# Ledger of designs, part 106: designed miniproteins, single chains, continued (2)

Each design is a single chain, and the fold is of that chain. pLDDT is the mean over its residues in the fold that is shown.

## One batch from the design tools (miniprotein)

Design m7683
Fold by ESMFold2-Fast:
Structure m7683 (fold): chain A 72 residues (1-72)
Amino acid sequence: MEALREAGERTGRLAQEEAERLRAQGIEASVGGGVLDGLPAGAVTLEDGTAIVYVAVGDEVEKRVLKAPPAT
């Protein structure tokens, strides 16, 4: 249980740091948490609809870039 908390905090922290870096460069970004493939994940969503997702896979964190189709 504690390992899952730490993984969730780690992915959320990575997402927050990425969003802060993007905002410092003048790029608008929002941070969210969730689950991807049943694993803890932190997500950064960009103004163009691009999502950068950090997924905790065991002891590792995978960075995935997802392009959501823009809503009409």
Scores: mean pLDDT 72

Design m7684
Fold by ESMFold2-Fast:
Structure m7684 (fold): chain A 61 residues (1-61)
Amino acid sequence: GERELAVKLAREKAKEWAEVIKKYGGTAKIEEVDEDTYVVTGEVNGVKLEKTFKASYFLLL
């Protein structure tokens, strides 16, 4: 359903962001906080990064 697609998109966007960080010579970790929430934590050139991806961001309203 819509929720399953939204979860898949959130996960894919988290993976894309982690790969961008790695491409710039950084490190990245993806953490599944819950069924709706993925957090990407990373570091590049001494700068700590955190970005949250939620399935709810991709649901049709």
Scores: mean pLDDT 79

Design m7685
Fold by ESMFold2-Fast:
Structure m7685 (fold): chain A 55 residues (1-55)
Amino acid sequence: MSELLKQLEERLKRLNDFLEQMERAITKAQEWKAAGKTELADAMIRAVQEARELL
């Protein structure tokens, strides 16, 4: 059990890092949308959403 808990803690840390990366990706997508690059922004948002579904 303790070993499994350690693996879960490591996975949670990686998940937090991933969530932070997704927040940055969304921010960039919003910037691209403001610049008129709507297709690029939509692609980024889609990729983030698909990544969320894999979790």
Scores: mean pLDDT 78

Design m7686
Fold by ESMFold2-Fast:
Structure m7686 (fold): chain A 77 residues (1-77)
Amino acid sequence: NQQSRSASQGAFNGALKGGSDVKASLNASESARGMVSSGGNPHGASMSAYTGMKEGGGDKEASKSASQGAFNGALKG
């Protein structure tokens, strides 16, 4: 749906803005998309993006940026 796409795009763009590599950014993006697609809210998207970043090897600042992007993307959708 639109919300899951927006959350996914927000997570990916946020991760890259925070200095993440493509692998960690993709993990954040897919995690946020999956959470929202299963009925998750913006907070869930944010938490999922953070977890995805950590699993992909992202650092603290990139993980925060990905979480913020996912949250804002989910709100927009």
Scores: mean pLDDT 80

Design m7687
Fold by ESMFold2-Fast:
Structure m7687 (fold): chain A 77 residues (1-77)
Amino acid sequence: HMSGGEALDFIDKAAKEAAEKLGITYDEARSYLGALGQHLAKEHNITDGHEAVLLVAERIKERGAVETILEGKKVKP
């Protein structure tokens, strides 16, 4: 099980690497991951921000950071 701090460190590293690969800023990549986290929290009826962060980390582990950021871009308002 990944702790909240471990999940944040993992997400930050993955976001930086994927941002460079996609040619976008780190802040933009983090914005898309935040939008995905909010979307996943709503879909799973989660109100705890820590659990939302863990969902984003698991999505990155399953699909990769680039694909996860692109998913976040599609669900951003």
Scores: mean pLDDT 80

Design m7688
Fold by ESMFold2-Fast:
Structure m7688 (fold): chain A 52 residues (1-52)
Amino acid sequence: LDEKMQKVVEEEINNLLRKGKSAEYAKGVVARIFPSITVYDHHIENAKAALE
């Protein structure tokens, strides 16, 4: 991912996690909004770290 797209993906995952959605659900939402983007585990971990 380019830097801007990675930030957008991580922000979307972060928002869903803050709303109490699962990481699996967040991956599904991102895949639907950005079908050309693969969500990797490190995107989830970065979003979780931002919640601390």
Scores: mean pLDDT 70

Design m7689
Fold by ESMFold2-Fast:
Structure m7689 (fold): chain A 64 residues (1-64)
Amino acid sequence: SDADVELVLANAVHDGAISEEQAREIRRLVAEGASREEIVEVLLKGGMSERQAESLADALLALR
């Protein structure tokens, strides 16, 4: 599951959806058992749309 989370985040960085810094922070939050709300907040601060942030957060939490 950790490897799947890393792959999803790496793809999001490659596509320009998030920065490397955001990917590291989100990976830390997922590992620490952070809420959907906390993950969405980080994604929104990086300029991702609300719908995209919610979709990515849901995908990451499903892999946890």
Scores: mean pLDDT 83

Design m7690
Fold by ESMFold2-Fast:
Structure m7690 (fold): chain A 70 residues (1-70)
Amino acid sequence: MEVTKTVTVTNTGSVAQLSTVRLVATLDGETTVLAEEEVLVAPGASKTVTFTAEVPEDATVGIEVRSEPA
């Protein structure tokens, strides 16, 4: 099954942030990373990330976000 997910990352801080956004699928307790994108978000800005990936039938789809100062 093809899935499209759009994620908006907003930086409310005063320093640039490097955010790693992942599209994940969980099936039978196993989590797999289907797609990953890094986005640099300037102070007070927002960036949009769009993923399109094939997901196994019956899998649960989620988004993981990790940010660090750039």
Scores: mean pLDDT 81

Design m7691
Fold by ESMFold2-Fast:
Structure m7691 (fold): chain A 85 residues (1-85)
Amino acid sequence: SLAEKRKEVAELVIEAIRKFPDDPLVRQAANLAMEALSSTDPEKMRELIKKMEELREQLKKQGNYEAAEMVDKIIEKLREILELL
């Protein structure tokens, strides 16, 4: 269900912040994910996902592959939500 997928995204966001509390790119990605969850506009969700993909690539460039993988999981769950809108 949409509600279940939204809960999964929120749980992944909390996990990412707990694992990387001092990483500003993780905090930015978390903020974008929460903004996406608050939106009912599919186009806005697509734009926020694109910004998160850019942050994922920046995390990889900095060598934080674990944080990049967590952001990728959040992106995939947001894409699943987008398919239900």
Scores: mean pLDDT 87

Design m7692
Fold by ESMFold2-Fast:
Parts: C-alpha cells; sequence; structure tokens
Structure m7692 (fold): chain A 67 residues (1-67)
C-alpha cells in the first residue's frame, strides 16, 4: 500500500540519519503514488538530506520500487 511505502521510506531515512556510515543510499519509491503520498516521501527525503548534510555525510538517492 502507499502507506506502507511511505512508512518504509521514513524508516529507511531515520536509519540513514542514525547510521554512523559516512555515505548512505536512500531508495525512493517511484510509480503509483498519490500526490499526497508523493509529497510525504519528498518531505521525508528533504528532511533526511538536510540532516545528513548537517552530519557531514554523503547521500546517494536512487529511485526504486520497494518490492
Amino acid sequence: SEAELVAAFRAQAEAAVASDAPTVTLRVPVGGLSPAARAEVYQALTAAALELAAQGKSVVVVPEVLE
């Protein structure tokens, strides 16, 4: 479901922010999302990217379907 895709991305973003790794990969769900779900994913991506940048980490963003 869209809610599961959004929740999985948020969990991935939180794990990336909490990680001690100097480089993290964020897999962004693509296709079939409503405008509202897509906005939530973009908001979470933006927040995570800003936090990771503040931590001095490198971020690689990859568009992927979670299944």
Scores: mean pLDDT 79

Design m7693
Fold by ESMFold2-Fast:
Structure m7693 (fold): chain A 65 residues (1-65)
Amino acid sequence: SKEGALEAVENAAIKAGDGMTLEQGKEAVERLKKAGVSEEDIRNLAERLKQKGATKAAEALLAGI
């Protein structure tokens, strides 16, 4: 599901201690898009990650859009 895909990416970003690379971010965005997640929902995920201190993960996701 779209919700499940978003939760999986958010949890992976947090669990990695904000160690997400730009390549991993692009792969995550591709998976989210295939799950039917909109670019707006991906941007909203990136903002939530920034608020939680996962800044590198947020930037990697935004670069992948």
Scores: mean pLDDT 81

Design m7694
Fold by ESMFold2-Fast:
Structure m7694 (fold): chain A 93 residues (1-93)
Amino acid sequence: SPLDQLREALIKAGVSEELADEVVEAVAAVPEEYREDAIATVAKELGVEVDVEGEPLSPKELEELNPKLVPLILEASVEIGVKELVEAVKKVT
């Protein structure tokens, strides 16, 4: 499912399983008619690939669908950035 693809893509990018589950639950709480748009928005903001036919939403639209999504995206972005930094340090040592 698109939600399972999002979860796996987040974990592969360096998001913890706990945070990835929170992101997926927050997206699943969005009305079904906007869920693929929410998945596409989260994937785009975090630079991960998910096979969905959704259109990206603005931060304001995302907040109106579920106010938890923007804070969770920011937290996931930090975890991805930390993984990239750790991998960069290992490459030069």
Scores: mean pLDDT 82

Design m7695
Fold by ESMFold2-Fast:
Structure m7695 (fold): chain A 79 residues (1-79)
Amino acid sequence: SALTSVSIKEEGDEKVIKFTLSPDVDVDEAYRAAQEAVEKSGIPAKVEKDGDSIVVTTKASDEELQKLVRAIAEAIRAA
């Protein structure tokens, strides 16, 4: 699997999603896949690299968050 874990934290009015990548996954390729997935979703979010992880920060609703997490995870696995 391209992902070892996915964690979601609520920090103030924002949701912070951390996608931890398998060692065999190219972080830059995963980052591009995540950015493309966010752009296609139309949901405003910030995408960052943090070591072996992709961190996504958004003010999306809980329902939009669920869709965004799934879309990003699928995009990273397909990359």
Scores: mean pLDDT 84

Design m7696
Fold by ESMFold2-Fast:
Structure m7696 (fold): chain A 80 residues (1-80)
Amino acid sequence: SPRERALELLRQAIDLLNTLDSPEAKEAIKLVERAGVLVTLGRLDEARRYLQEAIEKLDTIDSPLAEQAKRLVEEALGLL
């Protein structure tokens, strides 16, 4: 299902961001985790807002891993 695929993409993004030892990456992880919970609850409008905030946060991180995580979050957002 689109929601199951979105959750898998968010998990992959969290896994990538966990390899970064930075406060900014930890903040992005919290936003993605909150969005994932909202997806499981069917609160898709709220989940989309948190994913947009996560994308904005990831854009502030100068890292190829953050760019990869951002693409995964953008793909997940497109499935909701």
Scores: mean pLDDT 89

Design m7697
Fold by ESMFold2-Fast:
Order: structure tokens, then sequence, then C-alpha cells
Structure m7697 (fold): chain A 76 residues (1-76)
């Protein structure tokens, strides 16, 4: 649905902002954005009715979150 797509897009925007803040040394703010993106991905999964699409969003979200989490750790 367009609502699920908007949640995923907002999560991705927050992940990109988290990377920007981490590069600026704003590690605590980057972590808060990462947590917000996690919550948005969880809501997108919850609202997705198709099981295959739900698993895809959950898998891709976890991969993106782990990537950005590692990026923040490297920036510390």
Amino acid sequence: SSHVDALVEMAELMLELAKEYAEQGKIEQARLLLEGAEDLYREAVRLTEDPAERERIAREGEERIEEVREFIKEAE
C-alpha cells in the first residue's frame, strides 16, 4: 500500500540522516534516528498484508538497519 511505501521511505530517509549525523560526530543523534527507522520498518511489516511482501520488507529492513548500525560504530 502507499502507506507502507511511505513508512519505508521515511525509514530510509532517517537511516541516511543517521549516517550524516554520525559523520559529523553526532553519534547519540545518529543512534536515535536509527531507532526511529527500526520502529518505522516494524510498523511497515505489521501493516503489510501479503506474507511474501512482509518477509521481504522485514529482511531488507534488517539488512539496512544492520548496515547503518555498523556505519555508526565505525564513526565512533
Scores: mean pLDDT 89

Design m7698
Fold by ESMFold2-Fast:
Structure m7698 (fold): chain A 99 residues (1-99)
Amino acid sequence: SAAEELIRLLEEGTLTEEQLRELLRKLNVGDSVIDYVIEHLDDELIRQLLIAWARLLIALERGDEEELKKAIEEALEILKKLLNVPEEKVKEVLEEELA
């Protein structure tokens, strides 16, 4: 599947921007989200989130309930880290400039 290919290329460190764009489109990801992921691909949290999301899709395709649960838990943990750190930093800078 496209999700399995995405994980393979990410783990090998051989994933090109063009390959990532094609694979994400095959997985029905919107162009704005694809552009964001490509721009931030050097971010380890973005890479980890992409892998966790691809694992979630594979678990859904296979109907593996235990693998799906683990993939969801992993994705949520990564998302919490990603959303908390940038937003808190932006908020601190904004509050300091507006005071």
Scores: mean pLDDT 73

Design m7699
Fold by ESMFold2-Fast:
Structure m7699 (fold): chain A 78 residues (1-78)
Amino acid sequence: SLDEVLQQAQETIKQLQELASKETDPKKKQQLQIHIATIEYLVTLLQEASPEQQPQIVKELQKVIKEAQELIEEVKKS
C-alpha cells in the first residue's frame, strides 16, 4: 500500500540521517546525503502524483529504499 511504502521511506530517511550525522568519511557522508535527497524527492513526487503515475513512482521509491538499506548495512559494518 502507499502508506506502507511511505512509512518505509520515512524510516529509511531517519536511519540515513542518523548515520550521516555520525559519519566522518566525506565520501560515505555524501552517499548517505544523496540517498536522503533522492528518497525525499520521490516521496514528494508520489504525494503529488495521480493514480496513474503512482505505480511507477512506487517502483522507483522501492528500488531506492532497497539501495539505501544496502548502503546502511555497508556503513554499519565499517
Scores: mean pLDDT 87

Design m7700
Fold by ESMFold2-Fast:
Structure m7700 (fold): chain A 78 residues (1-78)
Amino acid sequence: GTGEMVLSKRARQYLDSGGATDDFVQEMEDSLRESSDATAEQIEKNVEGAVKGLELADPSSTALQERVREGARRVLEE
């Protein structure tokens, strides 16, 4: 969905500016919580898309990719 492209764009901006990855992960978690009517499968699909986008844009962003996955896991576990 549109969320995966937005997350990838935001992550790239954080990487380019040397910004705090924690801020990006927090924004991602907040966005997922705002989509509380979304199923776990929809959330996982959006996160997978975002991580794939990060990998394609910057393969060295593995740490950010891992943090995005962990943040999504925390939201899904509640």
Scores: mean pLDDT 64

Design m7701
Fold by ESMFold2-Fast:
Structure m7701 (fold): chain A 85 residues (1-85)
Amino acid sequence: KTIFEKYGEKVIREYDVDGTGKLSAEELAQAIRDRVLSGADLSDAELLEIAREAVAKFSKDGTLTAKEVPLAFAYAEIKAIRKLR
């Protein structure tokens, strides 16, 4: 396993409240609030919008696997920074 996949597994363990072993957009929004720079400064609606965009870009089935979670976080960080211009 790569270091990125291990990080994704850790995030899934903390935020996968339904036990699917994958991360939904709603679960990703909570992870972004806690873990992404300036994520805590965004509204719940803005976090969910970013999370849904990330899931749409990086998932194959509407949920993120461990290897896709780091890509979603990188995307979310760029989006959060842009909102704070």
Scores: mean pLDDT 75

Design m7702
Fold by ESMFold2-Fast:
Structure m7702 (fold): chain A 72 residues (1-72)
Amino acid sequence: SAVDRARKGAELGAESAEKAKTVEGAIGGVLQAVGAGADAMILGASPEDAAKAVEEGVKRAMEALKKASQLD
């Protein structure tokens, strides 16, 4: 389903961000995770279902970005 693809895409984005160890690579992972939600909406998922499917992946990717940027 579109929702399952979004969840998997966001997970891959999060893993990419966590593995990158650079700000630029982590940004790429965040964009991949967010993009998975947008793709699901294009495939007919509701905005609410798409957002929920990618929520955890986006959160993980953003935490990886924060750690890579050392903005603490």
Scores: mean pLDDT 81

Design m7703
Fold by ESMFold2-Fast:
Structure m7703 (fold): chain A 103 residues (1-103)
Amino acid sequence: MTRKEVYETLIKEQEKILQMIRDKEPYDIIRKEVIDMMEELKEMIENAEVTDEQKANLVLKAGEALQQIVLEAAKIVSAEDYKELENEALKRLKEIQEVVEKK
């Protein structure tokens, strides 16, 4: 699995979720897609034939995409749902970061 494939998957999944937010999909559907995206990215980054520095850059890009999704979702979801999404997002991002730290 190449760095380009991981990045292209990140961009595709981010745009999909952003479109769902624009379409005002139910929060439970948005949350599921965010979790699914983060789990897919974790597996892709774990299996990527790239340097540790390149993996760290992919984690940074995943974090940036996740931040954008959470901020856009905040415009359409309740404050309670936003807190749940932010906490889940941070938890999933930490799991991806731990993959890079395990040499």
Scores: mean pLDDT 81

Design m7704
Fold by ESMFold2-Fast:
Structure m7704 (fold): chain A 89 residues (1-89)
Amino acid sequence: MTLIVKTPLEKEIKKGMKPIVESADLKDYKDGTEVEGLTNEEPFKGVLKDIKPSKNGGVEFYLEVLEGTIKEGDIVRIGDKEFTVKFEK
């Protein structure tokens, strides 16, 4: 599964950032769902907030970063699913 990060000017998402993230595989999740990094150099934690429908048939959330950093190619767990992080170009 793929998590699209809609911050094309950034190469890394770190604590204090609140990027928009999108995936069709997020439609069953709700605000407050935890995001945990699995392949990060340091522990990554975030939460999903402010769900809205995506124009591409999935859903969008703000990802509030609570701890650490993620970059393209990292794997994160959201609920019971694992997502590969991709930055929108």
Scores: mean pLDDT 76

Design m7705
Fold by ESMFold2-Fast:
Formats: sequence, structure tokens, C-alpha cells
Structure m7705 (fold): chain A 71 residues (1-71)
Amino acid sequence: MEVVAEVEATINGRKLKGKVVRVESEEYGEYYEVLLGDVTVAGLAKSVEEAIALAEKNLSLFGKTTVKLVE
């Protein structure tokens, strides 16, 4: 597991720091996950951009959500 990017999630005006990790597995190959702390909020994405979009979609269940790369 390798950290490839940092992200900031904003959920109902609250900011949380997270990371995008690259995972390699024999079953699924190479994929990307988004973690907020110890919680995986998106997995099995084929790119960093897809992982971020999936995280934003999944977190939108909890309220108005944006997820962006920290550059």
C-alpha cells in the first residue's frame, strides 16, 4: 500500500484530511482507495480521479460533500 496523494473532504462545512492509496492485489490487480483517518470511503477505483469522485459520491449520503486533491 502506497500513499499517492492527499485529499481534503468537506462534509456539511466540516473539513477532514484524507489520503489516496495505491493497492496491488492478485484478485483485483492495481486499484486506488480513499481513506479518511482509518476508514476506507472509496475502493477498487482505477485512477486517483475515479477514487476521489467515488469518495465524494459515497460521502454525499452524509450531507453536502466535496473531495479535492491537496496540491
Scores: mean pLDDT 81

Design m7706
Fold by ESMFold2-Fast:
Parts: sequence; C-alpha cells; structure tokens
Structure m7706 (fold): chain A 89 residues (1-89)
Amino acid sequence: SALQKEFEKKLQELDKLSAELGEAKRAEDWERVIKLAEEAKKKIDELKAFIRDNRDQVLPADVAEQLLSQLDGQLQLIDRLIEEAKKKL
C-alpha cells in the first residue's frame, strides 16, 4: 500500500541519518553532529505522528506501541548527544 511504502521510506531516511551521524561523530565534526541530530529528531517526530495516525494500516497495535517507546528512547539519546556536542564547540 501507499502507507506501507511511506513507512518504509521514513525508516530508510532514519537509517541514512544514523549512518551519517556516526561518520560525523568519528570525524569529530561537532557542528555536523548537531545538525544531523536535530534533523533526526524531526524525522523521528514525523515517524511517531505517522505511526499514531496510521497504526491500524501499517503495524499491529502492540508492535506500534513498542516502536513508539523505542523512538522516545532514541530521542532522549539524541538530546544527550546534542548537549555533549555543544560542549565540544
């Protein structure tokens, strides 16, 4: 379905951002780390909203709730990363 394809695209975008963020961290490019982390937060919030609005058509309810909880955990880790990166500027 179109919703399933949109869900897959959002997951792929996050995977790409995660890889780029890892590269920026290894390069100690803290300005890039902050920019990529902020973009990742935006994409995670968009994915959370998409899952909530379309849960019955994309994922079973239990799986959706587990994924939303995991995304909340990722947001907390990203917030910590942004604060640590800011200290290194």
Scores: mean pLDDT 88

Design m7707
Fold by ESMFold2-Fast:
Structure m7707 (fold): chain A 110 residues (1-110)
Amino acid sequence: MIIEEEGVVPDADELAALEKQVKERAENITVEYLSATHARATAIAKSTDPEEIAQVARDLATVLVGRLAPPGARLNLIVEVSDDHARAAATATVGGQTIASAYAEVKAKP
């Protein structure tokens, strides 16, 4: 299943809350900054529920793009949900220009 969502980049307090939730719901979180405007992460979800795995991927991608983009920038999220993993791509735009992107892949615990 592919889910597309639009919103805004959260403020620092909301990003801190999302980061805390990701750290509580996932383990083996690895983050790679490919450039000043592009990040990638992988993690293992503590849940086997596809909805909870997808939420971790969405939140992780949002946290990463929020580290690279100002609060209030337009956020576009694409979440691909599978039985045992989810992938989320987050893009932040200002004035129709892409200013940051992040990708998160989250797998269920084996």
Scores: mean pLDDT 86

Design m7708
Fold by ESMFold2-Fast:
Structure m7708 (fold): chain A 80 residues (1-80)
Amino acid sequence: MPSAKEIIEAFLEILREKGLEDHVKLLESMSEEEQIAYLMVIFSDEKYKEIVEELTKKLNISKEELIDLLVDLIREEYLK
């Protein structure tokens, strides 16, 4: 299973490849828990469906598994 750092780094690589430098800069200014929360917002927005699909392919996991992992990281590691 990918770690929070692996998920965030893969996401940053995809953003850089697409020229979304403003998003990269914003994410790099955030804490790891804030970065994971930002990913949750992106995953709920149909506008970013293509980015989510590229991320799941890069990490070799399903979208459902990735969402579950992000929820677990927020709830059990960073929240309580």
Scores: mean pLDDT 77

Design m7709
Fold by ESMFold2-Fast:
Structure m7709 (fold): chain A 62 residues (1-62)
Amino acid sequence: SVEEYKKKVEQLIKDAPESHREEIEEIGKGLLEFIDKYPDNKGAIELALKSFEEKYKKWKEE
C-alpha cells in the first residue's frame, strides 16, 4: 500500500548516517512528494525506492 511505501521512506530517513543526512532527507522528501502525487504508480514508486536504497547503502558503506 501507499502508506507502507511512505513508512519505508521515513524509516530510511530516520536511520540516515549523519555524514549524508541532509542529502538523504532531500531525496526522501522528494520521494514522499512523488508518492503523494502519483500514488497509483506502484511500479515507479518501487523503482524509486530501490534506487534510494541503493544510494543509501553506498553512503552507509562510505
Scores: mean pLDDT 80

Design m7710
Fold by ESMFold2-Fast:
Structure m7710 (fold): chain A 68 residues (1-68)
Amino acid sequence: MPAMHPAVAELARLKSQMQADKVPREKIRKELRELALKLGFPEEVAEKIANAPTAGEAAAIADEYLAR
């Protein structure tokens, strides 16, 4: 099976954990955007990751960028 990039796995894990902990949506978006920027994603991609409704969609956006 294709291995998930460590950065993608970290973003998905954080979103899943925060959603399980019932953290407010606005705070989840902020934390994911900040993490994506720290991991070296550009602002445009970081915003897309932060606005993704599910951890899987956030991971897919990150993976698409890293495949380049």
Scores: mean pLDDT 79

Design m7711
Fold by ESMFold2-Fast:
Parts: C-alpha cells; sequence; structure tokens
Structure m7711 (fold): chain A 68 residues (1-68)
C-alpha cells in the first residue's frame, strides 16, 4: 500500500542518515589517529546501518512489484 511505501521510505531516510553519520565519525577518528578499536567500532556501526538500508530497499522493491 501507499502507506507501507511511505513508512519504508521514512525508515530508509533514517538509515541513510545514520550510515552517513557513522561514516563521517569513522573518517574523523582515522584522521585523529584514534585507537584502532574505536575506528573498528565506528566502521561496524556504519556497516550495520548499510545493511539496514539494504533490507529496507529490498522490502520497498518487493512492495513496488506487488503494487504494479
Amino acid sequence: SMEEIRELIKEMFRALAERSGAWVEARIAKRRNEPQSIIDRLEREAEEHERRYEELLKKLKELDEKEK
């Protein structure tokens, strides 16, 4: 439904924002020569948000196929 598509798009937007934020923080940590454990944590956070975005994108494509 249009309502389901709208909610998925909102969630995708949120995941995209969180991914971008974590990515930026990881780059800043690298530039500041932070401990590798901190850099690894931030990179894992960015990867987790990326996976969330991919899951939501898959759901959106499935709904789009059913609505057409």
Scores: mean pLDDT 82

Design m7712
Fold by ESMFold2-Fast:
Structure m7712 (fold): chain A 55 residues (1-55)
Amino acid sequence: ASPELAAASREGVRAGSSLTGEELERAADNAAKAMAGLGIPVERAAAWAGQLSAE
């Protein structure tokens, strides 16, 4: 995934969950790859990743 998608994904996971450290990075990386495959734009990425990690 692009660096921008990865950064947005990380911020979304951080905001939507209590994950930290390696767990946060793993969840963010997985979400970024899923978003890239689905064509989710960067502007929507943080919200999507937050929702995915929260529930």
Scores: mean pLDDT 72

Design m7713
Fold by ESMFold2-Fast:
Structure m7713 (fold): chain A 52 residues (1-52)
Amino acid sequence: PELARRAVAMNQQGYTQQQIADELGVSQSYVSRIIRGEDPNPATRAAVEAAL
């Protein structure tokens, strides 16, 4: 959940999905899924909505 919150915060600051992926050490596909809200994990989705 913390990774999802940080990814959303960085995206709001204007970082690209690739830069966020490199910074957090995750795949760009994972960052893209979090930002689009397509992660099937409800804890990840709740963390994204709380960060927005």
Scores: mean pLDDT 72

Design m7714
Fold by ESMFold2-Fast:
Structure m7714 (fold): chain A 61 residues (1-61)
Amino acid sequence: MQNQVAELQAALKAEGLNVDDAFINQLIKIQDEKGMLDNEYLQVRLGKNAGDAKLVIAAYR
């Protein structure tokens, strides 16, 4: 849903992460492919560090 991009971006910005729409769309795709978000999977797939991946998981939830 289009709201997912805006909501995730706002949540990540609140945690100090400034991410673009491409990054958010990649997160949605990962969730669709895996059925859940996983810190280690996000680090490998997105090239992000453990802290960033954790914030992404928290923001998604």
Scores: mean pLDDT 61

Design m7715
Fold by ESMFold2-Fast:
Structure m7715 (fold): chain A 106 residues (1-106)
Amino acid sequence: SKAQEVIRKLFELLRKYNRGEITPEEAYKGFKEIIEEVLKLSLEDQKLVFSQLYIGIRLGLIDVSDEMLDILIKALEEVRKTASPEKQKVLDLWIEELKEIRRLKA
C-alpha cells in the first residue's frame, strides 16, 4: 500500500541518519518531505504511519536519538506553519506525542 511505502521511506531515512550517511540538515529536509506525503494519505493511513513510528520508537524496534527526535519535531513544526487547520490538529497531536517521548528519555 501507499502507507507501507511511506513507512519504508521513513524508517530508511531514520536508519541512514543513525549510520551517519546523511547530515542533520538532509534528515530535516527528508522528514519534511515524508510528513507532506503522509498528510496526502487517508486519515486512517496517516494514523497507521504515525502509530508504526511511535510503536517502533517506544519498543526500541528503531533506534531514535534525542537529536533525531528534535529534528523530527522541528520538521513537523515547520510543516504545521503552512498546513490547513484540520492538518494542524493532526500535526499538533504527533508533535505532543514525540515531545513526550523526548521527555521520558531525559
Scores: mean pLDDT 85

Design m7716
Fold by ESMFold2-Fast:
Structure m7716 (fold): chain A 82 residues (1-82)
Amino acid sequence: MELSEEEVEKVEAELSKLDVPEEIRQQALRILELLRNGEVEVLKNVSEETKKLVDEFLRLVEEGDYASAAEVLVRLAELLSE
């Protein structure tokens, strides 16, 4: 499933409001780009925890909860920054 440009822009705007380290923010933006390009399966195949966070992120975006989606994206970035 691919994210629309509008959904990506909304998540980026909410991400910009969060007080997170620059490294985590940059990783979150990279993950968002993968999701925008439909590379969801690549992220889901990393681990069961990554799959759960990706599924939660996509659900929140579908519900229009971009603020909570941005917070889940930060958790994904922290998990994948190991």
Scores: mean pLDDT 80

Design m7717
Fold by ESMFold2-Fast:
Structure m7717 (fold): chain A 71 residues (1-71)
Amino acid sequence: SFRQQVAQQALDAIDAGPDAVDQMLLQLADLVRANDGGKRAVLEQAARVLDDYLTTGDAEAARQRLQEIAA
């Protein structure tokens, strides 16, 4: 699903490291502008998780939240 695809891309960015997370956040910002409704909400949720991860460094919490988005 769209939700699973977004969550997986965000998970892959966390695994690749902080620079990949920064790049993913830029991509998510572009996608938020290009989408609306439920798709925008999913993109905004993923962006919030990655932004929180960059602030806290808590990769385990970020992965759990992304898995919940994928469900």
Scores: mean pLDDT 86

Design m7718
Fold by ESMFold2-Fast:
Structure m7718 (fold): chain A 64 residues (1-64)
Amino acid sequence: EREKRIDEIVKELEKMIKNAKTPEDLGEISLKFREILKELDPEDAIRLSKRVTEIFKKYEEEKK
């Protein structure tokens, strides 16, 4: 179901973000995230975007 797919995507992206060591790694993850958003319904894209943005912000601030 939709919510299960979003949860799986979030977990995958969070793992990638946690293991990212450079700003370039984060940029690559951002590109993948944007590609995934294009495949989702707008409503699901908004849900995913909110969750992933929070994770990105957390790890980006820690890596500065």
Scores: mean pLDDT 73

Design m7719
Fold by ESMFold2-Fast:
Structure m7719 (fold): chain A 95 residues (1-95)
Amino acid sequence: SEAVKEALRLACEQLLRGADILEELGFEEEAARVRELCERALELLEAGDYEGAFAELDEALAILREANKKSGNNFELELEIGLALFHRALAKRFA
């Protein structure tokens, strides 16, 4: 479904913005891992493996949320996490 692909792509874009914020906050290793997971998720989306794409994005979300707790709950990072969760929920609704 094109709707599932678009929603998961948007979720990935929000997670990548979250990774940029993590890098600025000094969480370089976590930012790099989130970027790797998003790249894999996009490859899985192109292949039509939505379950695999969800799994990679869920791991990226977990890393962002854990790093956000360590950073003292950065508002911009919380916003990007929230938007990614919203688009993930839309993708599940369309799947």
Scores: mean pLDDT 87

